# Ledger of designs, part 32: designed miniproteins, single chains, continued (5)

Each design is a single chain, and the fold is of that chain. pLDDT is the mean over its residues in the fold that is shown.

## One batch from the design tools (miniprotein)

Design m17086
Fold by ESMFold2-Fast:
Structure m17086 (fold): chain A 94 residues (1-94)
Amino acid sequence: SREEELRRRAREALRLYEEDPLEGGRLTREMLDRDPELGGRVLGREAARRGFETPAVRDPEEARRLSEEASRYAAENLLKIGKEVDEEIEKRRS
């Protein structure tokens, strides 16, 4: 299914993002560019599942510059979606 394909791509993108923010950012942007709503949701869920640390947190200045060039969508969308998912999880725990 399309969701299975997106989940596979999301896992690869997030894995690469930790090693190579530029390449990972490119993959996440490709997903968000083709299907912003579904791609964004899948990326956010996979990021939450992995406990993904955003590049902005890991290496703020350089990672942000790389993300902006390769993946404006990834930098903004992943940060927002991940935060929203995290907030929902916390609410369910409370």
Scores: mean pLDDT 61

Design m17087
Fold by ESMFold2-Fast:
Structure m17087 (fold): chain A 70 residues (1-70)
Amino acid sequence: SSMDLMKEGIKIVDEIFELMETLSDEKQREVSAKVNRVMGAMYYNRNVDLEKTKEALERLKEILEQVKKE
């Protein structure tokens, strides 16, 4: 369901923000900007398009993987 996908997105965002606290201020700003761009697509458009929501989740997962490598 859309609610389950949104909950998954929130958990990923929370994990990203926790992990990014160990990064430099510069990298924290870059990561935050990327997350905010993706979150805008998930929450601001209020579009129940599951395809676009899944794409947004994949972008969040990519950001999380990049932060984990730091």
Scores: mean pLDDT 75

Design m17088
Fold by ESMFold2-Fast:
Structure m17088 (fold): chain A 91 residues (1-91)
Amino acid sequence: NVLKGVAYALRGIGLYLDGDYEGAAEEFRKASEYYKEAGDEGSAHFYLGQAYYLEGDYEGAKAHYEEAAKEYEKQGNKELAELYRKKAEEL
């Protein structure tokens, strides 16, 4: 499940770099589903936030970045939690 999440995330990044923002958003949604199934709630919320951002839903993106920050803080990853809080604030 984590490996599938990584594979879809990498595909999403590739589509983003190729200018296919709609395709990138779809692959990030799939990455989020596999990370959620794997119990990685932080990565699941992060990639779902990226999908919302690419779709122009900045309120949805903000909410998911805030949830990612909370999950990373629970895991003891304070640097990643601060990074995603700041990303949410910039939306």
Scores: mean pLDDT 87

Design m17089
Fold by ESMFold2-Fast:
Structure m17089 (fold): chain A 64 residues (1-64)
Amino acid sequence: DEAARAGREAAEAAGNERARRYAELMAKHSQDGDGIAAARYGAGAAASDPRATEPAGKGGLLAA
């Protein structure tokens, strides 16, 4: 049980880390004026989010 909990927590953290990394890249490229790269990374963040149903603008912020 403890091992199962640790495994799920690690998997969720890894998934969240990927989504977070994509979101950071989106913000960085947005600041650099690279709207195409920013949109691409934003979509990647949404797709990598283990809670894709999150009602957030992580990937939708650029989807006007």
Scores: mean pLDDT 58

Design m17090
Fold by ESMFold2-Fast:
Structure m17090 (fold): chain A 94 residues (1-94)
Amino acid sequence: SAKEREARELAAEAEEIGRNAEKHKKDMDKLKEEMGRLGELIGRMSRLDVMEGANAAVHLIGAASALTVGDSEKAAEHLVKAARTLAEGARRLI
């Protein structure tokens, strides 16, 4: 179905974001780029399932908070958690 195809695409893209966040955990600008990408994926997820989107968004808030205080490694940890949560949520919709 179209929903299952979108869910598979969201899972794959979220997993890529998680890998990039870990790779660039000391690069604040790269982490901001990945946070923006993940925000777009959360928007797409929320159109499929509002609660699965909300679950991922909670961890994305943690990432944004860490970036605000300049803690890149903590921001990366939160982005990895948000990405994993989004990927797992997307896989539940397949």
Scores: mean pLDDT 88

Design m17091
Fold by ESMFold2-Fast:
Formats: C-alpha cells, sequence, structure tokens
Structure m17091 (fold): chain A 66 residues (1-66)
C-alpha cells in the first residue's frame, strides 16, 4: 500500500485542496483504494474501499485532478 499527496479540486465548490491518495495492488494492477481531501488542515471528504470486503460504508469523495 502506497500513499502520496496530490493537489485536487472539490467538484461542489471548485476549491483547491490537498488530497492524500492510497494505492494498493489488486492482483497485478495498482488501484486507488482511498482518497482523503483536506482543507485548512481539516478533512472535507474521504473515500476508502477495502479490497475484499466492505465492512465499512464508503463515503464518496467529490474531487478532481488539478
Amino acid sequence: METFKKKAKLKSTGEEVDAIVVRQPVGDKEQEVGVTAYKDGKIVSMNAVLVKNKPFEEVEIEVEEV
């Protein structure tokens, strides 16, 4: 599992935010399994998916690449 910071934009507000993206290998491919968006040091949205299970409900993130 790898994490990296990326600049993103909230689709609802158009505001630029810092995003932390989590990538995990799923079979032979890497997939984004989580994205957390921050503004002013606060989490404004997040999405996390378990590769095998969904014991937790996903919270959708409305962000796009900048």
Scores: mean pLDDT 56

Design m17092
Fold by ESMFold2-Fast:
Structure m17092 (fold): chain A 65 residues (1-65)
Amino acid sequence: GRLDELIAELSRHTGLSLEKARRAIEGAVELAKQVGEELAARYLSASTGLSVERAREMIRAYEES
């Protein structure tokens, strides 16, 4: 599904295992619950080197799963 594709993308981009990539997205989703999606997406972007737009897509895909 879309979430699995995005986890695989994050894994390839960062060199993290699939499990660690999933955990990074999960952590950003938990952060979004506390501080909102935009700040969480910016944090994930800064931590991974992905664009804010791509980080936001990853957070949303996790929430939809």
Scores: mean pLDDT 85

Design m17093
Fold by ESMFold2-Fast:
Structure m17093 (fold): chain A 80 residues (1-80)
Amino acid sequence: MKEKKEREEEYEKLREEALELAREAAEKIVSGTATEEFLEEVARKIENMLKESNLSEEEKFEIAGEVLRILQEAFEEVAA
């Protein structure tokens, strides 16, 4: 089905881009160099990418959940 293939490719691309941004933010959080402004910019970029996508709300929620998990793990590492 054409729509399924297009969404699958878009899902994979957006997921990779969002996770790359999340990992970059996580590295800065762990190193203590992340500013609130930087984290807000990263969140805004991810939100805009998902908002402009043709993904379902469920697919968007899955990507957002993975991003949140990466960020939470980084904050937990700093809290130790």
Scores: mean pLDDT 78

Design m17094
Fold by ESMFold2-Fast:
Structure m17094 (fold): chain A 62 residues (1-62)
Amino acid sequence: AEEQARQAVADANERKALANYARSKGRTDLAEKIEAGDLDAYSEVLRELGEEEWKRQAELDK
């Protein structure tokens, strides 16, 4: 019971952190959808942020 409550709080915090990160990257639309609880937006932001972070690293390694 307590483990499930802990997971829910951690998941909510992760969503807020991800939404905040999306906003800093100029993806406010995705951030708003994540806050609304859209799982599709959540996975899409993870994909977008991962791809952008990879491009950033590739540019630095050049």
Scores: mean pLDDT 67

Design m17095
Fold by ESMFold2-Fast:
Structure m17095 (fold): chain A 75 residues (1-75)
Amino acid sequence: MERIERAAREVAEALEAGDFEAAREVFSKLTPEERVEVLRLLAERVIERLGEEGASEEEVEAWRAALEAWAAAQR
């Protein structure tokens, strides 16, 4: 868990800095299962940010439901 959260943070920080090589390197060292979880965490951060910037509660809930369904389908 900690390792996945750290990887998600490192990828997010690299993308914010425009360092796509660093983001890709972190992502490439993950297993397929870890990549799914990192993508889920990154998507959750985007959904939270959109909620903070004025997306409706219903939109945020719908996006989270879609993300959970997608993550479950990767099993």
Scores: mean pLDDT 76

Design m17096
Fold by ESMFold2-Fast:
Structure m17096 (fold): chain A 90 residues (1-90)
Amino acid sequence: SPIVKKIEEIIKEARKKIEEGENFEDVIKELEENLAKEMEKLPSEKQKEFADKFIELVLKAEEKIREGEDPKKVFEELGEELLKLAKEVS
């Protein structure tokens, strides 16, 4: 799917920024904006499903970071879940 490939690229760019020491919150904000642009290509029902699950996954990731987990490791897990979600909705 062209959408899945683009989402995979967006996730890889975000991962690189985390690895280079960029702030997690700033990277997530940019990730959300870039993913939203791709989600506009999907039916509204699938857009809502993606958005609802994205928010849940991000909140869990932020909790792990507040508990002292490595942002790089947390983002690796988040990225895998987001890619899985993208495949389910596209």
Scores: mean pLDDT 85

Design m17097
Fold by ESMFold2-Fast:
Structure m17097 (fold): chain A 87 residues (1-87)
Amino acid sequence: MTPEEALAEFEATVRRLLDPETAKRILISFEIVRVHGDFGLYLFLKVLLDNREQTLEILLSDVPEDKREEIRAAFDRLLEAFKEYKK
């Protein structure tokens, strides 16, 4: 899976599980990454990977516990796709 495909799946999962307002708040943090292309995505995901637990705690602070696990799993898939892309 490409990082772009994994990012799209993460966004779809967030929008499916959360109300539109909460989904918007979480996903706005990823808008800058898209604008900066591969370099922005690489740098952003590297920072998230290095600080995975703290990043997830911040992103999921307003998310109900029953939905956190699915979003966390989608986020992990995004990080795995990025690791494979780095080689």
Scores: mean pLDDT 67

Design m17098
Fold by ESMFold2-Fast:
Parts: sequence; structure tokens; C-alpha cells
Structure m17098 (fold): chain A 81 residues (1-81)
Amino acid sequence: SMDEKLIELYEELIKKSETLSVDELVELAVKKFKELGLEDVAEMIKEIVESLRSRGLSEEQIKEILRAMFQHELDVLKKSL
């Protein structure tokens, strides 16, 4: 199902966030969401990162926020199965 594919994707993004830079993590997320036909989600992630950078947040803070967002979506999806 789409939900199972999204669970796998969010788990991969969270795991790889430990080793990837913010830009590498965004590039991976954009690629994977586009492969699932979720181009709007891919664009939203880019816009969120751009917004956080424009507010003067550090790369470390941005990564923490992205991890928290991915974890929240993962938790919601798992609760729906």
C-alpha cells in the first residue's frame, strides 16, 4: 500500500539523517517522494528548509526539525495501520 511505502521512506530518511547533510537529506527526500508521485510533498520539504534557513536557523537545528517532522509522519502512519 502507499502507507507501507511511506513508512519505509520515513524510516530510511530518519536513519540516513544521522550521516547525511541537510542538502543531501532534502535531495534524497525529493527523489523518493517524486518516485511515489508525491511531487507536492517534495516541493513542501524544499520550501520548509528554505524558510528555516531564511530565519537564521543552523544546519544542525534544521536537521533536528526535519527528523522530528519525519518521525511525526511515521508515528501517524503506523497508528493508521
Scores: mean pLDDT 87

Design m17099
Fold by ESMFold2-Fast:
Structure m17099 (fold): chain A 82 residues (1-82)
Amino acid sequence: MEDAIRQLETELKLDGKATVERAKEIEASGDPEAIAKFLLEMLKKLREVGYPNATAQSLSDEEIEALVQQQLEQIRAQQAAA
């Protein structure tokens, strides 16, 4: 168990730099679909590691995809209203 947690910390530290670079590119593009894809990837990763809470661990792939679609629709609605 301790080895799994330390491996996760190492992967998160290695991913942190690449994730920040990718996030900056997505933010610069202003593409809501690219943002949605990035969120989907991050939510699936967090679910696998059991962060941040017990509720996240119980989410199915379909539920995560539905949450990302809801966020995408909200972003599009805000852009259309502005």
Scores: mean pLDDT 63

Design m17100
Fold by ESMFold2-Fast:
Structure m17100 (fold): chain A 76 residues (1-76)
Amino acid sequence: SQDEWIKQLEEQLKQLVAEIKANIDDDQKLQQLQQQMTQLVQQGLAAVKTDEEKAQLEKVVQKILGEIHDIMKEKV
């Protein structure tokens, strides 16, 4: 897709993943970062206007959630 806003959203989500990884031992900071990520995802879903945009956003979100899951698995 050539949709600039989805690329910008992916970049913002990638930045939050990096901050989550950097603050993995700070439970309060992790909670704040997770809330910010949830808000960005909800804003993205609300901005979707086409089935192609929805499919692309869902792929980005699933990829990001997988990266967070792997990071959090290491926290144990």
Scores: mean pLDDT 81

Design m17101
Fold by ESMFold2-Fast:
Structure m17101 (fold): chain A 90 residues (1-90)
Amino acid sequence: SNEEKLKKFLEKLKEYEEKGLLKLLLESIIAQAERLKELGIELSEVQKEILEYAKKKLEELKKKGIKDPDTPLVREYYEELERAREEEAR
């Protein structure tokens, strides 16, 4: 059903937000939709709703000045990279 497709999409958004990849996912969705439009492929109603949501959410993130993902997982990743560099410098 269309409701189940939207629910799966929202679950995917949450997963990507927790990983600090939400902005990347939203940009990817918009790029894919623009490519389909260039190919003359009509979007389904669910795809149109997903695209509208993605555009709105990305605009909200841009208005907040979020350039880099600010999640605990992304911070931990950069902290681990810093530790690895310090260990190699020893």
Scores: mean pLDDT 72

Design m17102
Fold by ESMFold2-Fast:
Structure m17102 (fold): chain A 87 residues (1-87)
Amino acid sequence: LLEEAKAAAEAGRLEEAAYLHGYGLGEAAATAAGLPEEERRRVAEEMGRLGREAARAEAAGDEARAAELEARAQALVAELKARAEAA
C-alpha cells in the first residue's frame, strides 16, 4: 500500500497517492484496535477519502481546508488508539 502510494505520487497521481496512504494508515489503526474486517475496511476507506480531499485542498491552495481534513483524520486515529488501549 505505502509503496503503491509512493509510485502513484511519482507518476503525478497525487490524489490516488493520498488515498492509498490514508487507506493503509486507517487499516493499520483499525487492525490494532481489533475491529472486525468489515469495520476495518470502512475505516480504511474513510481515511483514504480524507487523504484524497486534503490533497485536493492543498493543490487548490486551500490550506485551511487541508488542515480541517487532517484534524478529522487525526481524531479518527486517536479514537482507534483509545479503543486499542481499552482492549
Scores: mean pLDDT 80

Design m17103
Fold by ESMFold2-Fast:
Structure m17103 (fold): chain A 62 residues (1-62)
Amino acid sequence: SMEERERHRLMLEFGFKLRELGVPPSEVAKIMQELRKKADEENLSISQFRKMLEEEVAKIEG
C-alpha cells in the first residue's frame, strides 16, 4: 500500500541519518526495531511516525 511504502521510505531515511551521525549499525538496527514496535503499539499515523523519527534524530544530534 501507499502507507506501507511511505513507512518504508521514512525508515530508510532515518537509518541513513543515524549512520551519518556515526551511530553503529547494530545500534541503528536496535533503535529502528524499538521505534517500529512503538509505532505499531500506539497505532501511529504516518505524520505521527515521521514526527517521532524526527524527535529521535534531534535527541541524538543534541
Scores: mean pLDDT 83

Design m17104
Fold by ESMFold2-Fast:
Structure m17104 (fold): chain A 58 residues (1-58)
Amino acid sequence: LSAAEAAAIATAAAANLLAQSLDFAAVSDVVAATVAATSGISLATAKALIDAAFAALV
């Protein structure tokens, strides 16, 4: 996967969390692990992308 594809997945996940009014801090690790597993990227990269995507949306 490209960095752009991974970023798009992270952004979609962050937007879905906001739409559902879920506590990001409580679920961020699970979301990052899901993105990493689905996208084949490292957990550290997925976590950075999820954190950046959430910051951009808030």
Scores: mean pLDDT 69

Design m17105
Fold by ESMFold2-Fast:
Structure m17105 (fold): chain A 62 residues (1-62)
Amino acid sequence: MLEEIEKEIKELRNQLVDVSKRIAEARAAGDVEAVRALHAEYQQLMDKIVELEKKYRELKKK
């Protein structure tokens, strides 16, 4: 149902905010390896959100 997808998107967006904060912290600390790892994690979360938003939009239309 739409509500389940919406909840999952919300959880993933919250994870993006946390990862974004950790990227800023790692960048301030000069931890290049942590920044790289967190950017990879951010990209994976973004990809999942895009797929779910596409599915949500299709279901909303029908």
Scores: mean pLDDT 82

Design m17106
Fold by ESMFold2-Fast:
Structure m17106 (fold): chain A 69 residues (1-69)
Amino acid sequence: SELERIREEAIKRVEALGKKYNVPTLGKMVQDQIDFIVDASEEQGIEPETVKRRLDALLKSFEESAKYM
């Protein structure tokens, strides 16, 4: 599904960022947040484009936090 593609792309991005900034524990926590957001959004019938926007914002916040760790 489109939501599963969005999930997989977001997880790959957070894994890459977690490795790049050497914050694997924080990366795992953000992966868990991605799974929660996608699963909850699917149950609520939220459009994939809206979910992608929310995940992009989460990933931007993660990268900004990781840069200063």
Scores: mean pLDDT 85

Design m17107
Fold by ESMFold2-Fast:
Structure m17107 (fold): chain A 80 residues (1-80)
Amino acid sequence: RREAIREAVRSLILSEAARRLRELGYEVDPATIFRTLAEAAAELGDEETAEAFRRAHDALEAGNYEEALQVLAELARSLL
């Protein structure tokens, strides 16, 4: 059940992110991407995934790109 929910959340987050990226056009701000993913995950009820994306967003805003990448790597492992 949790695996099915995480797969659905991942698919919905990716599709929503892709949709918003198309609306933004060529210029994409990485912080905006993570904000969008956090909002989508929260709306789907996956607070763990939402929290991870919020942490990545905060790290990017602080200029801490390495921390943001680590958060994404951890999230990817938890979703696999």
Scores: mean pLDDT 66

Design m17108
Fold by ESMFold2-Fast:
Structure m17108 (fold): chain A 53 residues (1-53)
Amino acid sequence: SKEDKIRLEKEVGEGMKDIVEAVSKRTNLPEEELQKLLDKVEENTKKAIEEIE
């Protein structure tokens, strides 16, 4: 449903933030670089979610 898609998009956004923090701490990579990559992944994921019927 449309409401389920909205909830899923919100959960994806929250999960991406958690991943950035966890990976940055684990690898000592700059969070800024990780965030930039994950922002693009999140954007593409949200577009895919919007296509779900």
Scores: mean pLDDT 74

Design m17109
Fold by ESMFold2-Fast:
Structure m17109 (fold): chain A 95 residues (1-95)
Amino acid sequence: DEVERLMEEAERKRGTGLDLYNRGKELFGQGDLENALKLYKEAKEEYKEAIELLERGYELSTDPDIREILKREIELVKRQLKEIEKQIEKINKEM
Protein backbone atom coordinates (compact mmCIF):
# COMPACT_ATOMS: atom_id res chain seq x y z
CA ASP A 1 0.00 0.00 0.00
CA GLU A 2 1.67 3.19 -1.27
CA VAL A 3 -0.36 5.46 1.07
CA GLU A 4 0.68 3.35 4.10
CA ARG A 5 4.34 3.47 2.97
CA LEU A 6 4.19 7.27 2.61
CA MET A 7 2.59 7.65 6.07
CA GLU A 8 5.29 5.44 7.64
CA GLU A 9 8.07 7.43 5.92
CA ALA A 10 6.47 10.71 7.06
CA GLU A 11 6.32 9.43 10.67
CA ARG A 12 10.04 8.52 10.52
CA LYS A 13 10.83 12.02 9.16
CA ARG A 14 8.78 13.60 11.97
CA GLY A 15 10.68 11.51 14.55
CA THR A 16 14.05 12.55 13.09
CA GLY A 17 12.94 16.20 12.96
CA LEU A 18 11.79 16.12 16.60
CA ASP A 19 15.12 14.58 17.73
CA LEU A 20 17.07 17.25 15.80
CA TYR A 21 14.87 20.03 17.24
CA ASN A 22 15.33 18.75 20.82
CA ARG A 23 19.12 18.51 20.35
CA GLY A 24 19.09 22.04 18.92
CA LYS A 25 17.18 23.31 21.97
CA GLU A 26 19.82 21.73 24.24
CA LEU A 27 22.60 23.53 22.34
CA PHE A 28 20.61 26.80 22.43
CA GLY A 29 20.36 26.42 26.23
CA GLN A 30 24.18 26.06 26.32
CA GLY A 31 24.62 29.29 24.29
CA ASP A 32 25.79 27.45 21.15
CA LEU A 33 23.66 29.46 18.71
CA GLU A 34 25.56 28.39 15.56
CA ASN A 35 25.09 24.65 16.15
CA ALA A 36 21.52 25.13 17.47
CA LEU A 37 20.65 26.98 14.23
CA LYS A 38 22.21 24.18 12.14
CA LEU A 39 20.10 21.52 13.92
CA TYR A 40 16.92 23.66 13.70
CA LYS A 41 17.45 24.02 9.92
CA GLU A 42 17.97 20.24 9.62
CA ALA A 43 14.78 19.67 11.69
CA LYS A 44 12.92 22.09 9.39
CA GLU A 45 13.96 20.10 6.28
CA GLU A 46 12.83 16.81 7.88
CA TYR A 47 9.42 18.34 8.71
CA LYS A 48 9.11 19.78 5.17
CA GLU A 49 9.81 16.31 3.74
CA ALA A 50 7.22 14.78 6.11
CA ILE A 51 4.61 17.29 4.84
CA GLU A 52 5.44 16.45 1.19
CA LEU A 53 5.05 12.71 1.90
CA LEU A 54 1.70 13.25 3.71
CA GLU A 55 0.39 15.55 0.92
CA ARG A 56 1.34 12.90 -1.67
CA GLY A 57 -0.49 10.28 0.43
CA TYR A 58 -3.55 12.56 0.57
CA GLU A 59 -3.54 12.95 -3.26
CA LEU A 60 -3.24 9.15 -3.78
CA SER A 61 -5.86 8.15 -1.19
CA THR A 62 -9.48 7.49 -2.24
CA ASP A 63 -10.60 6.56 1.31
CA PRO A 64 -12.35 9.59 2.92
CA ASP A 65 -11.40 8.44 6.46
CA ILE A 66 -7.71 8.13 5.52
CA ARG A 67 -7.86 11.51 3.72
CA GLU A 68 -9.29 13.13 6.88
CA ILE A 69 -6.49 11.59 9.02
CA LEU A 70 -3.84 12.79 6.54
CA LYS A 71 -5.36 16.31 6.42
CA ARG A 72 -5.17 16.57 10.24
CA GLU A 73 -1.60 15.18 10.28
CA ILE A 74 -0.53 17.70 7.59
CA GLU A 75 -1.96 20.62 9.62
CA LEU A 76 -0.26 19.34 12.81
CA VAL A 77 3.16 19.01 11.11
CA LYS A 78 2.72 22.46 9.48
CA ARG A 79 2.15 23.96 12.96
CA GLN A 80 5.30 22.21 14.26
CA LEU A 81 7.24 23.54 11.25
CA LYS A 82 6.06 27.13 11.94
CA GLU A 83 7.34 26.82 15.54
CA ILE A 84 10.79 25.71 14.28
CA GLU A 85 10.80 28.60 11.77
CA LYS A 86 10.07 31.07 14.61
CA GLN A 87 13.06 29.70 16.57
CA ILE A 88 15.30 30.04 13.48
CA GLU A 89 14.15 33.67 13.04
CA LYS A 90 14.88 34.38 16.73
CA ILE A 91 18.47 33.09 16.47
CA ASN A 92 19.08 34.93 13.17
CA LYS A 93 18.02 38.23 14.82
CA GLU A 94 20.36 37.57 17.81
CA MET A 95 23.37 36.67 15.59
Scores: mean pLDDT 89

Design m17110
Fold by ESMFold2-Fast:
Structure m17110 (fold): chain A 97 residues (1-97)
Amino acid sequence: MEEEERKKLLEENLKSPVVKAVAEELRRIGDLIDKILEIKKKLKEENKDTVEEKIKALEELKEKILEEMKARGEPQEVLDRVEKFFKGEIEKIKKEA
């Protein structure tokens, strides 16, 4: 399932000490992505969700999370890891469409 694929990608990145330190944040972000996609699906009701709308929702979430992390003074390497995680999720949505 999609969740298992996401977990495998995260697990591969856990080989890096930096990613291991932020694993909890990345997991939480993944849960938020899933929540947003479910909400978007419900709001459309007619299965007329476009791939573009899902991607837009993830891009908006990415900007919000990165902004909050920057405000907290998170290192650039952590921000880069989070951005790569979102890019991976967006690419999966494009491939599954």
Scores: mean pLDDT 68

Design m17111
Fold by ESMFold2-Fast:
Structure m17111 (fold): chain A 88 residues (1-88)
Amino acid sequence: SSAARERALVISELRAELGVSEAQYAALPPENQERVRELVDRLLSAELKRAVAVALNRYPEGRQLAKEYDRQIRELREELRRIIEEGL
């Protein structure tokens, strides 16, 4: 199902970005698992938008957006780490 593929992608990203295992994710309360999924969706979206902004770095707007997405990505990674650490 699409939900199973989305779950697998979230777990893959958590492992790649934060070294978090499927077992650690599964140990979280359901509300924290859902929050983690939402944050991973937002992180992937921000990373894609950052890549586009970097490709447009010849424009002042592109450089400004890249810095803004760098900040958002950092904040999202910090929030993900906190949720996972608190759930363990």
Scores: mean pLDDT 81

Design m17112
Fold by ESMFold2-Fast:
Formats: C-alpha cells, structure tokens, sequence
Structure m17112 (fold): chain A 59 residues (1-59)
C-alpha cells in the first residue's frame, strides 16, 4: 500500500522503528485529507518526512 511504502522508506532513511515512521505517515495523511489533497507518494513523502523530523527534534 501507499502507506506501507512511504513508512518503510522513512524507517530506512532515518533509521527509526517502523512504528514511528507509520505514525508520521498517518499524521501526514490526516493533514492532506483535512485540506482535501489526494495522498500521493509525491505529496505524502515530504510531509511525512517533515513530521518525523519534527518529532525526532523534540527528543
């Protein structure tokens, strides 16, 4: 699925557990849906990366 593809990419790129990557992707999907933007890999990936990086920066 799109979700698992992006989550696996983030998990491998940032060397974080799959669960943390999946949470960031979930947050990104919710954000895109709130603004009526279709979740594509091109839109979802950079947003999920931003959310994951912000989470990692706080701790």
Amino acid sequence: SLHSQVATHLSEKFKVPQELAEAAVDDAIIYLEAFNIPPTVERLTPLAETFLQEELRKK
Scores: mean pLDDT 81

Design m17113
Fold by ESMFold2-Fast:
Structure m17113 (fold): chain A 64 residues (1-64)
Amino acid sequence: MMLSEEEAKEKIREYAKSLGLSPLSDESLDYGASVLQQKLAEGWPEEDALGVAVREAVFHQIYK
């Protein structure tokens, strides 16, 4: 089994913090975790998957 939802959310939170981004909402973290899990399932490298997942989580938070 791939990353748990909690592990995926934590990786996104840590990566966003490393980029100096504002804290993400729980809803945006949930969405980002889903994107991260999906990209990893597709065979994306973890660093690339994290970059996309954080970007999508930020867009979800701003453009809802």
Scores: mean pLDDT 78

Design m17114
Fold by ESMFold2-Fast:
Structure m17114 (fold): chain A 55 residues (1-55)
Amino acid sequence: NVKLTVEGDTVTVEEGEVTVKFNSGETRTLKAGDTFNKKDIEEVTYEGEVEIEFK
């Protein structure tokens, strides 16, 4: 399970891990404490359920 927090264009991984594909074609696996900008991403993949908190 994954928990994400969104504040403006910044997404923080609070729990679990996600695989992010950037508009550049680069793919990274992000874990709890990592952040990414939602404008830079093409795709986000995760396993199980996701909880999203908007600020």
Scores: mean pLDDT 83

Design m17115
Fold by ESMFold2-Fast:
Structure m17115 (fold): chain A 112 residues (1-112)
Amino acid sequence: MDEKLEAARKAVEEGNIDEALRHIAEYLLSDEDKVPLVEVLNILAEVAEKAGKPQIAFDIRQAIKALFPHLPVDSKRLLSKKVRDLFLKMLGIDPNLSPEEIAEKLKEKFGL
């Protein structure tokens, strides 16, 4: 799973927004019991900054603080799949969609 997170970070560094969102969606849909959700959401905020949407990046970081008030903002803690599914539902995204469809919905929701 670290390889998918690294691939997402690399895509952000290269300015490839669509590829970064696809890697984020694949990670959010992984069948692992736990995911580094705070790290994934911080990468999503970095995608928003690279797309020229600093207000959206700010809103994502505030959402992280609101959802995980007891965790550091740079937390690498693994969180349960249930918490990830709640995050997707909060955005109005069906967690049963394909990674490509979730990437497109994330792009639509954040205006990327």
Scores: mean pLDDT 74

Design m17116
Fold by ESMFold2-Fast:
Structure m17116 (fold): chain A 71 residues (1-71)
Amino acid sequence: MEESDFVVGAKVRDSFGRVLTILASFRRGDKIVVLAGDEEGNLYLYIVDAKTMEATKLLGGERSPTTLEKV
């Protein structure tokens, strides 16, 4: 994945098997902040390193490593 793949309306899969639609995305420094939703209406926040494309899911204040792949 590239930074240009994180656009509103794009579909991604995380390493937990969730299929998500990107609802908002913006870059801040070396990070890409991604807000995505699943088909059930749940919202998920991810922080992506813009150089490595390594993702971290934010859940209840915890950081969980993941990947985001184009669907």
Scores: mean pLDDT 78

Design m17117
Fold by ESMFold2-Fast:
Structure m17117 (fold): chain A 72 residues (1-72)
Amino acid sequence: SADEELRAHLEKELGEKGGAAGEKIAKEYPDIAPDPETAKKIGELVGKHGGRERFAQMPEAEKARLLAELKA
């Protein structure tokens, strides 16, 4: 599914910079469980802020802010 593909892509990109990064997302943001609805919201936020490349390059603090907005 597109939603699952987006989540997997984000986790893979973060994991490539250190396997701990993907694990950290799962551990620190457990409420962002890999459900299709949450993945869809993440995809929308990424698109709104200039796409995958920009999201990957964001500082950790900025990523955390977007994820917090997603949960709100």
Scores: mean pLDDT 52

Design m17118
Fold by ESMFold2-Fast:
Structure m17118 (fold): chain A 70 residues (1-70)
Amino acid sequence: SNVDRAIFRLRIALRGNTNPQAQALIQQAIAYLQQGNVSQAIALLQQALQIPMDPSVRAQIQIALAYLQG
């Protein structure tokens, strides 16, 4: 499913992420996706993208959002 693909990408983002605030938002988004709350996960991922981060981590979050919004 697109949700499973998004979770996979977010787990990759977590491995590359060094910012604790972004890590917490991404982990919470994964939890919401596992509960079926896609809209809440999207909101948290959009908040995470406002934090300065490695471009590779940002790319994984953007790919996850594409799966959830497309």
Scores: mean pLDDT 88

Design m17119
Fold by ESMFold2-Fast:
Structure m17119 (fold): chain A 97 residues (1-97)
Amino acid sequence: MIERLEKADKEEVVKKLEELAETARELAEKSEDPKVKEALERAAEAAEALKKAVEAGDKKAIIEEEATLTMEILHLYILGYKEEADKLAELLAEALE
């Protein structure tokens, strides 16, 4: 029972992280500002790295990659891109529930 719940949670987390990475890339493609595009592409890469860590079940890598993704989202806030940062932060929170 517990092992099946962990597997189901893992698949849902992976799917949510894929949605986050895809959303970040879509926002990057719609952006006319190269600096915003670069920051959003970095957030997408961080989300893919976190997804890979979750798929591997590497708890240390999950903690490290979650911190990296959180820092990339905070970087967007610092640059003044609150709407994009809010959307990615919300998706990250949903992924890690």
Scores: mean pLDDT 79

Design m17120
Fold by ESMFold2-Fast:
Parts: C-alpha cells; structure tokens; sequence
Structure m17120 (fold): chain A 88 residues (1-88)
C-alpha cells in the first residue's frame, strides 16, 4: 500500500540520519513529500542498494555507487517536475 511504502521510507530516513548520510536522508524526504508512486518506488530501490552496499566487494560497491547516483538524479528530476505541477 502507499501508506506502507511511506512508513518504510520514513524509517529509512531516520536510519540515514543516524548514519550521518544527509544526502540520502534529504533525497528520501523529498521522495515522500507528494506520495507519488514513481518517486516512492525509486526511493525504495535506493534504500535497498544502500542497505546491501556493505555486503559487496569494492568493485561491486563502485557499480552500486554509480547506480545510487543515477537514482538520486532521477529522484531530483521527478521531484522538480512534481513541484512545478503543484505550483501551476
């Protein structure tokens, strides 16, 4: 459900803040602002990659970091689009 996805992301925001990952916490906070399914799905994928990262080899971590950067950029792009739609 939408409510369940938002709750999971709110938990991840708190975990990111405690870990000192301000960039991740801010991106996740932006993703949940309008409850848009596409933003929530991207944010959940981002959280899954972030949580799995410590279990990977350095080569795999480099690839995951590139994917995380792409997801962060996509979240920002869609968030700005939805912000403009809400102001129109």
Amino acid sequence: SMEYRVEKLQEAIEEARKAGDTRLAEALSRAIKYNHPELLDLALRLVALWKNRPKLTPEQQARVDAEIDRLLARIDELFEKYEKEKKS
Scores: mean pLDDT 84

Design m17121
Fold by ESMFold2-Fast:
Structure m17121 (fold): chain A 99 residues (1-99)
Amino acid sequence: MVEREAEEVRELAEELARLIEPYSPEAAEAVRRAGERAAEALLAGDIEAAREATLEVLRAADVGADAAEAAGDLEAAKRIVLLAVALAILVIGAMIEIS
């Protein structure tokens, strides 16, 4: 079960990074790296590592959303926030399952 959630986390992180890339390549790369760490932590049953990696995704997504808003793309900023929240909810659900 958590294997599916880990793959969905990777997919959401990649989608999120693609939305951020035009505004902040650095934030997009941070999302990709943190998303991969979150997925690996879930597969390892490491709840604390999964939590820390998820917070890193949320921080990088916030930077990306701010950059999109500064560029005048409010719809992109909104989508970045919504995808980041969806990823966090997925990780929390998976952490509850492995607890």
Scores: mean pLDDT 87

